Designed miniproteins, single chains, continued (5). Designs and how they scored, part 74

Each design is a single chain, and the fold is of that chain. pLDDT is the mean over its residues in the fold that is shown.

## One batch from the design tools (miniprotein)

Design m18560
Fold by ESMFold2-Fast:
Structure m18560 (fold): chain A 104 residues (1-104)
Amino acid sequence: SEEEELEKMGKELEELLKELDEEDQELVEMYGYALMVKAMKEQLEAPLSLEENRERQAEIAREVLELAKKLKEGKLSEEEKEEIRKKYEEAKKVFEELKKKAAE
């Protein structure tokens, strides 16, 4: 099931994170946060069905896992790391806007 696949991906990610240094662990967390905020914004603009939302969560999990694997393999450039940091800063601003909308 998709829930079982999501749990397996979560465990694989947790194991990979233990093998990364603190800077690379932080990059994975920043990337995951940026994807989550993007999904939250999309959900407010065009609400997904329960099934579509499950698929979206699985897609996010796969992207985060793929980043962790690339970091473990040392295949991520400094420019790509900087892009993740920029996306994270943008996502923090978007999340503050989403909180304001939720309070209305």
Scores: mean pLDDT 82

Design m18561
Fold by ESMFold2-Fast:
Structure m18561 (fold): chain A 80 residues (1-80)
Amino acid sequence: MDSLRRRIDRLVDEIRGLEDRALRHDAAGDRDGLIAELERMVGLYEELARLYAELGDDDTAASYRHTADTLRTFIDALRA
């Protein structure tokens, strides 16, 4: 079984891939595609926050929760 840190590293890599895809959708003017990738990123940031909380790193967990909340606000602005 992979260590919890390796699971975190894989989630970070997945987020990086979603960031690249989101930037491509933004550059193409594909708002719906951009929103879909950002929504996936929100879920992964919430999972990172949960994993860091389980490690007892509450400061890092709070930081990732804040990032997820910020992305939700941005998504809502894109939909308005």
Scores: mean pLDDT 86

Design m18562
Fold by ESMFold2-Fast:
Structure m18562 (fold): chain A 83 residues (1-83)
Amino acid sequence: DEEVRRLRLELGILEGLALLALGVGKLIKDPEFAIEMLEKIRERLEKLRKEAQKLDHPGAGPLVQEIDRLIARIEAEIEELRK
C-alpha cells in the first residue's frame, strides 16, 4: 500500500509536469521545448509502469491503467505539436 501510494504521488507529479511543459511551450512559442519535455516525462512514466507491474498488490492493475492512459495522452499531444 505504501509503495502504491508512492507511485501514485509520482504519477501525479509527472502529470503536473506534462501540463507545465505544454503551458510553458505555448507561452514561449517553442513547441520543440514542449516535445522534448514530454518525451522525458514519457520515459519516466514507462519506468514507473514497470515498477507498478512488479507490485503484488490489488492496486497495481488500476495504477498501470492510469499510467497507460497518461502515456497515451502524452503521445497524442506530441503528435499534435509535430503537425
Scores: mean pLDDT 86

Design m18563
Fold by ESMFold2-Fast:
Structure m18563 (fold): chain A 92 residues (1-92)
Amino acid sequence: MRLSAAEIQRLADVLGVSVGTVLEAEREALENPVPGVSLSAQVAYRLRRRHKISLSLKAFAERVGVNLDDLVRLEVEEGVRALKEAVDRVLG
């Protein structure tokens, strides 16, 4: 359910952020869970977006040690959410 100390440290080191920043992203992921996606992938994806990490999704997955398919799924769900919001704004 929660990230291990080793996972938190790996994410902090790879992303160049503090352990506190990783723990905050973990709290946000736990409050907004995506079914079928690992917690480490959800936290890593949130931090990648927030900190504008320049690595490709594949290279990022390899560096943080998360499943690429999980990151792709999160990217698709974000795209669908953004599209739905844009449609709602235009069409009412």
Scores: mean pLDDT 78

Design m18564
Fold by ESMFold2-Fast:
Structure m18564 (fold): chain A 60 residues (1-60)
Amino acid sequence: MDEKKIEEAYKKYGKELEEAVRAQDGERLGALFEKLKEEFGLSDEEAQRVIIRAARKAQE
């Protein structure tokens, strides 16, 4: 697992992911998930970790 890629992905898309989580926008979350995998070369597990991080931040 590449922690640096996960951090970079969250830095770039974290705010947008947080907004999608707060809006309960599953379609937007799905599109962002695919974009994370393509742009940063993340696995499904790594991309899920980025989304979980954003979801935790959105609940603050």
Scores: mean pLDDT 80

Design m18565
Fold by ESMFold2-Fast:
Structure m18565 (fold): chain A 112 residues (1-112)
Amino acid sequence: MAAEKGKEAGERAAEGARAGDAEAAREGAKEGEEAAKEAKGGGEAAGAAGAAAGGRGAALAAETGDALAGGIGAGLGGIGAGAAKAAGGEKGYEAGLAGAEAGRAGAEAAAA
């Protein structure tokens, strides 16, 4: 399911960010974008898009040391989660939360 791929993408981006591996975080972001394109419902699409945005923020934070990039990614992941939840998409909600976690992990790693 697209939302499940989005969640895995966000989790990969978060792991990459924690390791200081900007390339792994970018791969997570790309997988989140692909999951959003495969989504058949608005809730799944919103959650997967949130995962992609969070992953991008994580990658930027890891690459540039800019904690704000990670924070923006976390916020966008949260918005995606909220939109998915409003649409009744439980799996999309989880994907958006994974994106928020990725952005947060990137911000924390950049601030360290």
Scores: mean pLDDT 82

Design m18566
Fold by ESMFold2-Fast:
Structure m18566 (fold): chain A 81 residues (1-81)
Amino acid sequence: MSKEEQMERLIEERLRELEALLDELGLSPRQKHQLLGLARRELADLKAEAERNNWSLEEFEAQVERLMEGLRELARQLAAA
């Protein structure tokens, strides 16, 4: 599997995990759509940056995890409101 394919697979896996969390938290379809849209945009930007700067997969995975932690926290805050 190429580096590009591995990065894309990681993005897809993290988006599925986020969607499952949003469903578990009981977020509305609108909130879910908005957060997933934000996540896709931010992850696409990270992938583009990783490609421009020749990041290792480990570096990319670390940056993805930091982003996903922020999105998960935002989702929990929205569910608590």
Scores: mean pLDDT 87

Design m18567
Fold by ESMFold2-Fast:
Structure m18567 (fold): chain A 75 residues (1-75)
Amino acid sequence: MKEVAEKLRQLAESVKGKYPEIAKALDRIAELAEKGLSPEQVAENLRGLSEAAKAMGYDDIAEQLEKLAEEVEKL
């Protein structure tokens, strides 16, 4: 889960200038992953964030979040 948390923090850093709210949510999910959230629970949180991003019109980051959730779920 440390590798997953690192990937989430890297993504948060890359999007913080354009999508600060998404970046904050990613950092929170990364912290939960470090504290023992399962891969399935992390994937569920990422899918929820993807749906929220779509509702805001942020289709590009929403697609990235869905793909990342699929990668995490396969761990």
Scores: mean pLDDT 83

Design m18568
Fold by ESMFold2-Fast:
Structure m18568 (fold): chain A 93 residues (1-93)
Amino acid sequence: MLKIDPKKFGEALRKAREEAGLSQRELGEALGISQATVSALEKGEIIPSEELFEKIVNWLIENRLEHYLLSTGEEQIRDYIVNIGIDLIVEGV
């Protein structure tokens, strides 16, 4: 699942955060991570862990911002969002 382009992922995350009106600190608080980790993700300096990737995708889906990740064209991101989105609908979250 985490064979993604970190630059494309980071750019998509930054755009989603900006549309949500959040600072890097506020997004870090929402995801349970540091502002420095958010900054590194948005710059494409790190690839998120599987757990952190799931938290990010869930946050995007909850805020109706998953289209930013889908616009990256990464098949693994698309497949994950479709799968987790179905699970979230079925589980009521």
Scores: mean pLDDT 75

Design m18569
Fold by ESMFold2-Fast:
Structure m18569 (fold): chain A 107 residues (1-107)
Amino acid sequence: ALEAAIRENVRLMVAAGVKPAEIVFVLTVGLAAPYVDSEETARLIVEAAEYYAKAYEYREQGKLEEAKEYREKAYRLLDEAVGGEKAEELMRQIELAVEILEELLKE
């Protein structure tokens, strides 16, 4: 269900001309939204989503070391927002969403 929902949403955003980094931002916020229980948690999640989007931009530019640094910054913010086990689960879901985005961009 989750993978199919991600795939459909990514396909619609790609068709609408949304930039890949912006899609990464939207997917990160969407996947993390169920864990928002405070203004502080929401702020950390939005900042993490901005860093994931920036990491994607660096990756597109071939700047793999900078991409890794920003992904690590995003993970630290998710860990602070929701706790380690939930942050690891969210990170896996976000990485799956990015993988689906990359597959659809090759179509």
Scores: mean pLDDT 85

Design m18570
Fold by ESMFold2-Fast:
Structure m18570 (fold): chain A 88 residues (1-88)
Amino acid sequence: ALSPEVRRAKIEIDAHLGIARMLYTVMKRSNVPPEEAKKQLDKHIANLDAWVNERKKTFTDAEQAIINKTVDAVKAEIDGLAKEYAAS
């Protein structure tokens, strides 16, 4: 069973995707070039990785595996946003 802390961490990770989607919308409205938009989204992924590595230090190996799967899914969606931005 998932602990309350793991469930909270998953919500916090999902919030990073929400922020990335908002950033996408703002950059599109501001006519930010695709290369610059990709750099901003890549930086957001790097910041997410750094935050998750600190956040999961107190979790068990099994809980860390769940968190890693969740963050990998969010990173894939943010990377998808960068590709969508370039294609638009």
Scores: mean pLDDT 85

Design m18571
Fold by ESMFold2-Fast:
Structure m18571 (fold): chain A 103 residues (1-103)
Amino acid sequence: STVTVTAPPGGTGTGTITVKKGDVVTVDATAGEGAGAGVRLLNAETGEAAELEGLSAEGFSGDPEVKATVRVTSESGTYEVIAHNNAGPDGSGGPVTVTATVS
C-alpha cells in the first residue's frame, strides 16, 4: 500500500499507513522551491518515532529531497506519516509531498 501526504508552506500534513511485522516502508519526500522537507513516522498505537534508515537528523532537513527506509520490527499496526514543511521566513515556499510505500 501507498500513502501520499502534502504539507503547505510552513505547515504539516498527516496520513496513515498499515504495516505488518517484517514489512519495509520506503519514504520519499520532495520540497517545492523555497521549502525544506521533513518527515516523521510515528507508531499510531505508542506514539513512538520509527527509526529512519539513511536519514540525517531523524527526518528534518533543509534539503529539497529526503529518502529513508523503515524496517517494521514490531507487530502489525499503523504508522502515522507526518510531512513537515520548513518554508522560508515569509512562508512563501512551495509544498512538501511525502510518499510512503510498503513492500
Scores: mean pLDDT 71

Design m18572
Fold by ESMFold2-Fast:
Structure m18572 (fold): chain A 74 residues (1-74)
Amino acid sequence: STQRLEAEAVIDGVKVRITVTLEEDGTVTVEVESSAPIEKVEVRVAFRGDHVVVGLRLTLADGKVLHVVAELPR
């Protein structure tokens, strides 16, 4: 079954919405929306037994770096 996690946070005045979707075939889709311009998004995915860990590193146009970690059961 497809699992989906949606998270919204305000970090240092920046509103960030992250959607992580884990498909039944193990495909992970990550969507990121930000109220501030994003220069770079780096994604790391680790499969750990009954869990998938998704780490995001967002670099904003002003040089700020935001870290987000999401964990989903599989």
Scores: mean pLDDT 77

Design m18573
Fold by ESMFold2-Fast:
Structure m18573 (fold): chain A 65 residues (1-65)
Amino acid sequence: MTTMDIIRAIEALSDEELEKLKKLLEKMGFDVVGRPTSGEILVALDQGNEEISDILNEALKRVAS
């Protein structure tokens, strides 16, 4: 997943997906205000958070279709 793919996924997130993503990032120690940044997501993915990857891939499928 490229940085551009992450940005597109973040913009395509539903309110439910955004809430789930924020909770996962907060569990990893991020202080998330509003929408997560691509930088925060990249760090979380590098730490091997598969749930974040799944949420972003689902959002990307909607943008790419």
Scores: mean pLDDT 77

Design m18574
Fold by ESMFold2-Fast:
Structure m18574 (fold): chain A 67 residues (1-67)
Amino acid sequence: SDLKEVQEKYLKEMKENAEKIAEKEGIDVEVIEELRKLAEEMLKAGVPSSEIMKALEAKYEEYLAKL
C-alpha cells in the first residue's frame, strides 16, 4: 500500500497548502476543499495519481468557466 500512503501524505500536504493558496490567490477556500474532496474520493477508489490530477484540472476549469 505504498501508493496509498504516499497519496494520503500528498493530500494532507495539499490541505495545509490549500488554505494558504486560497488566501494568497483570492480563490474561495470552498473551491480548494472541493478539489481536495474529489482527490480523496478518487484515491479511495484506487484511481492513479495521473487520473486524479486530470480530474482536479477539469473541476478547476469548470470553476473558472463560471466566473
Scores: mean pLDDT 69

Design m18575
Fold by ESMFold2-Fast:
Structure m18575 (fold): chain A 68 residues (1-68)
Amino acid sequence: GLEDAARRLAELTGLPEERALAGLRTLAEMVLQGKLSVEQAGAILAASTGLPVETAVRLVEEAVRALE
């Protein structure tokens, strides 16, 4: 679920889980609203965290599925 994706993001980046959760939720909501593609949201996450783009895209996909 969304909490699992946020925990994984926090573990990979050293961010507090609460901030990882808020960031993933915001990006996933923008994807669901049609404002961003999953690839665009993943690129934003990768740029802000230093994660590989493939890893960031996967985390955004998991967050989007959790909010459906």
Scores: mean pLDDT 88

Design m18576
Fold by ESMFold2-Fast:
Structure m18576 (fold): chain A 66 residues (1-66)
Amino acid sequence: TEVLTPSQQKYKELVEKLINGADPKEIAEEMIAAIPSEPVHSVEEIAEFLKKELEKLKELEKKLKE
């Protein structure tokens, strides 16, 4: 089993918050704060990406239920 780094653990926590209905922009800001050493996109770009991923996850949840 793969051991998660602190950055990967934080990312997992943020993704769980996003799935549970957190605002994508808020999650994008948290990601930037948690891993500032990595190349960053604008908050807006990250939020748009997260919003699209959330939509895909919601579609998958609906398909799983139906």
Scores: mean pLDDT 64

Design m18577
Fold by ESMFold2-Fast:
Structure m18577 (fold): chain A 98 residues (1-98)
Amino acid sequence: KELEEKVIKLGEEAIKLLKEAYEKSKDEELKLKLNIAIDTLENILEDFKKGKLSAKEAASAMATILEALASDPRLSEEEKAKLQALAEELRKLAEEIE
């Protein structure tokens, strides 16, 4: 289903972006925060794939996590902009899903 594919794709893009931010960071507190977020997003996608979460629930939960991370001043402006863009796409999907 195209909607399910979009949720998975956006979630995987978010995880990739956070892993890149983790590798680039020299801040141990930020690294810990990013690692927790990565694990949480991976768990959301796994639960979605297993039918434990609806597409709306998965998209909304991931958007909330990315919105919170995009507010962290330790991330670069480029990283924050990319996180905001992904969060906005996931939020729009969550709002469009019945």
Scores: mean pLDDT 87

Design m18578
Fold by ESMFold2-Fast:
Structure m18578 (fold): chain A 94 residues (1-94)
Amino acid sequence: SMEERIRALLLEVLDILLEIARRRGDEESAAELEEVRRNLDSMSPEEAMRALLAAAQRTMEAVVPKMTPEDLELARRAEALLREAGRLLLEMKE
């Protein structure tokens, strides 16, 4: 289903952001991202997207000053996946 595809995309984004946070030693962001992951199945797709966008924003603010070129590539991949999830979420409302 479209909802399952959205959840799969959001899980991939969470995995990427968790990798970046852990590699940069940002335990606070990692803990917040893990909480979003634990609650993902109990949230609607809209709630999941909102929670993930908020956690992603805070993670990026914390890690951007320390990012390597590899981290930047991963962050760009996560952004592309988030854009696709947002597109599918809008289509689901039609």
Scores: mean pLDDT 85

Design m18579
Fold by ESMFold2-Fast:
Structure m18579 (fold): chain A 65 residues (1-65)
Amino acid sequence: ATKETAADIIAIGAAVEAGAEVRVRHIGDEIELFVKGGEEALERAKEAAKIVSEITGKKVRVHKV
């Protein structure tokens, strides 16, 4: 959906600026972010997850890989 696509772009953009790799999964009413990088990359992904949650109204989970 358009709202989900915008959320993906926001999450990926924020993480890329931190030098992280992020993969986004949409599972029903949940969004999962898989982050590869150091602790700074993980913290930036968590911040992006808050923004994505506000925009989509969905539960967002962040996983370190």
Scores: mean pLDDT 69

Design m18580
Fold by ESMFold2-Fast:
Structure m18580 (fold): chain A 63 residues (1-63)
Amino acid sequence: NDIEELKKNGESFSIKLTREDGQYVVSEASISKNTEQGRLNLIRIVNKAIENDKDEVEFKSEG
């Protein structure tokens, strides 16, 4: 699970996506450690939210 991988790396993150006019908009995003792996995991989390076609999605972890 991408969220568990972020926790394992000691990264704190918060991502909030909302659906506006049929498109996903990032309303909030923060990562405590700006690593390449952290960015890739963030992208995977966003892609899963889009695939699930949710109007609002929030992912957060305290590293």
Scores: mean pLDDT 61

Design m18581
Fold by ESMFold2-Fast:
Structure m18581 (fold): chain A 57 residues (1-57)
Amino acid sequence: SAALEAFAARLGISPAVARGMAEAVLTHGELGLRLAVHDTGLSAEDVREIARILAAE
């Protein structure tokens, strides 16, 4: 959670939004990634890093 909160703060998003995006990617894989990128305007790299951080916790 601390790592996810720190990364979310760097991107200017709330930890709740970051967690939701990570859970979508971990649940739906590539589809979750594409939807998160489309809905937030964040890069695919940033969305993947959010998912990686949550998966490591």
Scores: mean pLDDT 81

Design m18582
Fold by ESMFold2-Fast:
Structure m18582 (fold): chain A 57 residues (1-57)
Amino acid sequence: LTPEQEAALREAIRAAKAVMDGNFEEAEKLAQSLEDRGFTGQAAAVRRLIEEAKAAA
């Protein structure tokens, strides 16, 4: 893994934890950061988690 890929994985993990905490605003900001850096797949996965959590509430 490149340093950029490792950083993206860490951001995705932080976003998932934010979703678990109900902090959807932070999770969306992290997803946007990932997308802006070209990690569109990880950004989409985070946004899917946000939508699933909102649907379950």
Scores: mean pLDDT 80

Design m18583
Fold by ESMFold2-Fast:
Structure m18583 (fold): chain A 78 residues (1-78)
Amino acid sequence: ETEELIDEAVRDLARAVARAVGRNKGLSPEEIDKLVAEAEAFVDKQWEERKKNPEKRPKIPEFSPEIVAQDRAAIAQA
């Protein structure tokens, strides 16, 4: 249960970061929605993989680290 709550928090974070990055890059609302949906799908796949391989601690999706780095760079430039 606690781990599921953490996975949901990661999904929320991924969506927030994708939205912030898209907005700071001046993407259209449609492009931002697309980016958010893609981030959510990535986290959802990670969550499913986690359930299949509980003995392995799956790392955050490759997509999330890139988005976080981009978001921090965009915020610093904004």
Scores: mean pLDDT 67

Design m18584
Fold by ESMFold2-Fast:
Structure m18584 (fold): chain A 92 residues (1-92)
Amino acid sequence: NPEEIEKLREERKEEQKKLEEALLEEVIRHQGSVVLTASTEEEIKEEKERVERMAREAAERLPGVTVTGLVYHVDLNSDEVFLAWEFSVTNE
């Protein structure tokens, strides 16, 4: 069913875009921690890089906001990765 597969691909692509935009807005507006679940060390690295890129784009959209750093925690009991963002706002 190639037509069905193509439709599902399109829907997933749209969902991914929405998720990225929502995550970007959350990072900027709430200055909160981003919780990501990863099963492998490789996935953790990929997700960290992705979140860093998102924060960079967010800083570009909001002049006067700088991302001071990215902090991540690994829970050995639940295999969960917690990423936190720190924002510094310069008043000009």
Scores: mean pLDDT 57

Design m18585
Fold by ESMFold2-Fast:
Structure m18585 (fold): chain A 76 residues (1-76)
Amino acid sequence: FPSGGVGLAYGATFNRLGAEGGRAALEAVERVLAEDPNANSSVVSSEGLAAGFRVGGDDDLARGAEETARLIREIL
């Protein structure tokens, strides 16, 4: 997927997650970057979305984001 599409989806989802989901997404991003400052941005975004969706109760979208991060790591 193009980077712009991922960024747009992330921004729209930020509003859907609400304060708690958005906070969880940001915390996950901070953790990934603290572990690996050179982490691929698509992996970082996918990990953030997965955490946010889990807190928001959207397990299907969380699984999709987790699987996306896994596949990107396998390709790299």
Scores: mean pLDDT 68

Design m18586
Fold by ESMFold2-Fast:
Structure m18586 (fold): chain A 69 residues (1-69)
Amino acid sequence: SSEVGQKIREIGDLIDGNIDLFKQMLRKMYEQGVTKKQAMDKLDELAKTTNLTPEQVKKLREEIDKLFS
């Protein structure tokens, strides 16, 4: 949705410029029909590879929780 796109831009500011990566991943997730749990699992894997802090990951999980509600 368009609202989700705007939220990803805001989230990108919190993760030091990885906004494009999150946009692409979110679109791919929707195209593949993934569940909220699968999206959270993907975020956890990305956090291990994209230099996200545990605090940033927690905030992003909360935001994804709202987006997938």
Scores: mean pLDDT 63

Design m18587
Fold by ESMFold2-Fast:
Structure m18587 (fold): chain A 112 residues (1-112)
Amino acid sequence: MEKSREIQARTTTVIAFAEALEKGEEAIKELDSELPTMKEEEPVAYEEYEKMKELYEKGDWEKFKELTIKAIEELEKAIKEEAEKRKLTPEEKEILEKKLKEYEEKKKKLKE
């Protein structure tokens, strides 16, 4: 799909924020330290991060979970589409399978 790099940047940022929440406030502070670089190098990812943070601060957990699940789904699709365009080595296929399993597990936890 078009702009797969932008989709990956945005979606990985959303997932990273959700993972930081799972680990605790110190992990979020560490992620926040990357914001100036993200704003300059990946404006689309920065904008999405700000929206996720706003939902978290408002306590809108339902919307937060929905956006996180959507981001995981978009990332999985983008990864699969890039894999279909490339001739993957057996090692690359194994790495891809592992990453997709990790994302499926994250989605399952969010739906609980």
Scores: mean pLDDT 73

Design m18588
Fold by ESMFold2-Fast:
Structure m18588 (fold): chain A 111 residues (1-111)
Amino acid sequence: KEEEKLKKVKEFLDSPEMVEAFQRLYEAILKAKEVLGEEEYNRVLKLFDEFVSALLNYDLDGAIKALEEMAKIAERYGVDELLKEIYRVLSLIYRYKGDEQKAKEYEAKAK
């Protein structure tokens, strides 16, 4: 049932690891404003909104897509702190999905 899917995704999102990773990602986005400038910062905020909306709809693939687009911006502007926090969240989502190879790749990049 729909309620069972929402409960499982909520339990994942409420996990200590995910809560910490989400908080760190949000803080890294706020800190990136000075480096990115207004236009790219607003683009990252839009992608963060798409990420949150995807999670609330238990669309993990949509959440991954939004994070990967944010990672491209962070890489282009050399915002390493933001990039690491994006990789941390990607690692946790891929682990939840059972993609251990992708989870390990992103975990290594988040160090």
Scores: mean pLDDT 84

Design m18589
Fold by ESMFold2-Fast:
Structure m18589 (fold): chain A 63 residues (1-63)
Amino acid sequence: MKSRLEKLMELEKLSQAEAAEILGVSVATVSNAIRNDDPAYVEKLLQALVDEGVAQLREAVLG
């Protein structure tokens, strides 16, 4: 079955390279996190996406 991290990446249409960039880690680290189904990486990616979304909203409002 697919890990929760892999499902989150599919929902957000993220490649492993894109997820690695967002998380600030290597592509190999993302691949290992998917394989290990570690909930800490799911939470870290969710938090990073929220933080990036807030930054994008700020930029859109400011100009």
Scores: mean pLDDT 76

Design m18590
Fold by ESMFold2-Fast:
Structure m18590 (fold): chain A 73 residues (1-73)
Amino acid sequence: TAREVGDETLQRIVDAVLAGKSDEEIDRIIEEGRQRLLDLGVSPEEVASTERAYRRIAEAARKDPEGVRKQLA
């Protein structure tokens, strides 16, 4: 489902940031998630909103990895 794809993509983004993956690798994960949502028939408008959320989460995890770890624990 679109929700499962969204949840999986969010987890992959957070894990990649916390593991110190490159910005290019993180962008790849975001792009894969975006394409999977489009393939499931999610509207382009909703996908664009979700992509912005993914990028915001990646940015937050980069700035405060400890805070993100605490939220996941």
Scores: mean pLDDT 77

Design m18591
Fold by ESMFold2-Fast:
Structure m18591 (fold): chain A 67 residues (1-67)
Amino acid sequence: SVELAAKAGAEAGRKVAEGGGTADGGGSAQYMGGLDLQEAGLADKRAPEAGRKAGYEAAKETLEKLG
């Protein structure tokens, strides 16, 4: 599900930011790497990309809010 993937990505990104990660979205990059991007894309075209996008944006938003 696209919605579930986006939610999981956003949560992972947020936790990386709150755990002392960087605005670069270390969690987002790690999340992408762990997902076998191309295989997941072939099976669920939008789900993995929605998760990555949401995770990166959530991490940036959280980091900027924290300072």
Scores: mean pLDDT 59

Design m18592
Fold by ESMFold2-Fast:
Structure m18592 (fold): chain A 108 residues (1-108)
Amino acid sequence: MEELKKILSQKYPDLNKIFEILAEILGVSVRALKFEYLKWLSGEEVSEVFRYAMAALLAIYDNDEETAKYLIALALRVAGRFEEADKLIEEVKGKVNEQKVEYYLKLA
């Protein structure tokens, strides 16, 4: 999370590093994430995993770490990584606002 925040705070964020970190967190390939990113840029329908991950990046950019962790947890759940997802949800228990979750998903 801290590394993603540092990259996103730069004037010209390194998108390759962002996708490498997301791929490691989500347990997916960098190539798959880059392909979904191209679909997202062209307005095509993307996977729920990718949509939650993009919403999480927006929350990180806004310095909303709690909502970002929750959105990563939702991406992990859809990816079948339930143990990692449950750990993140427990970290932010009672701190997440559903309206903020909806806001970032709407922007993504």
Scores: mean pLDDT 82

Design m18593
Fold by ESMFold2-Fast:
Structure m18593 (fold): chain A 64 residues (1-64)
Amino acid sequence: GLTPEQKEMVDEMLKIYKEKLKQGLSPRQALIIAVNELVDKHPDLSHTDLALIVREVSRRVNEE
């Protein structure tokens, strides 16, 4: 499972993603912006952790 820190990052990324969808962006554009904003806030985030977070976000948005 995800660590508590990774879970907080998933929740933050989902919040950004949903906000961008409400603004009329496509799912693809909303996801790209959410990834970029997460990386900007967490510049020391490893590529492995980023991949796990993005995968979990993608899983949840596809199940909604």
Scores: mean pLDDT 84

Design m18594
Fold by ESMFold2-Fast:
Structure m18594 (fold): chain A 80 residues (1-80)
Amino acid sequence: GSEEEFLERLKEEVARLEEEYKELEAKATPEQRERAREAGKEAPALFERWKEVHPEASEEVLEVVERGIELALKVQALKE
């Protein structure tokens, strides 16, 4: 179904973010790593908002999205 296809795409995107995060963190300065840590603290608030607009999401989707939001914020901070 569409949720299964959506979950597959989410898992692939999160896997890509995990790889990008590892590469960026390996090259990061202490200041960039601190920015990534601080950015990651915003993840719970964004995840709560995501859940509000996606009340139909399964537990599996929620777990992947939570991880993806945190990684996306950290990756963006490391690129600054």
Scores: mean pLDDT 84

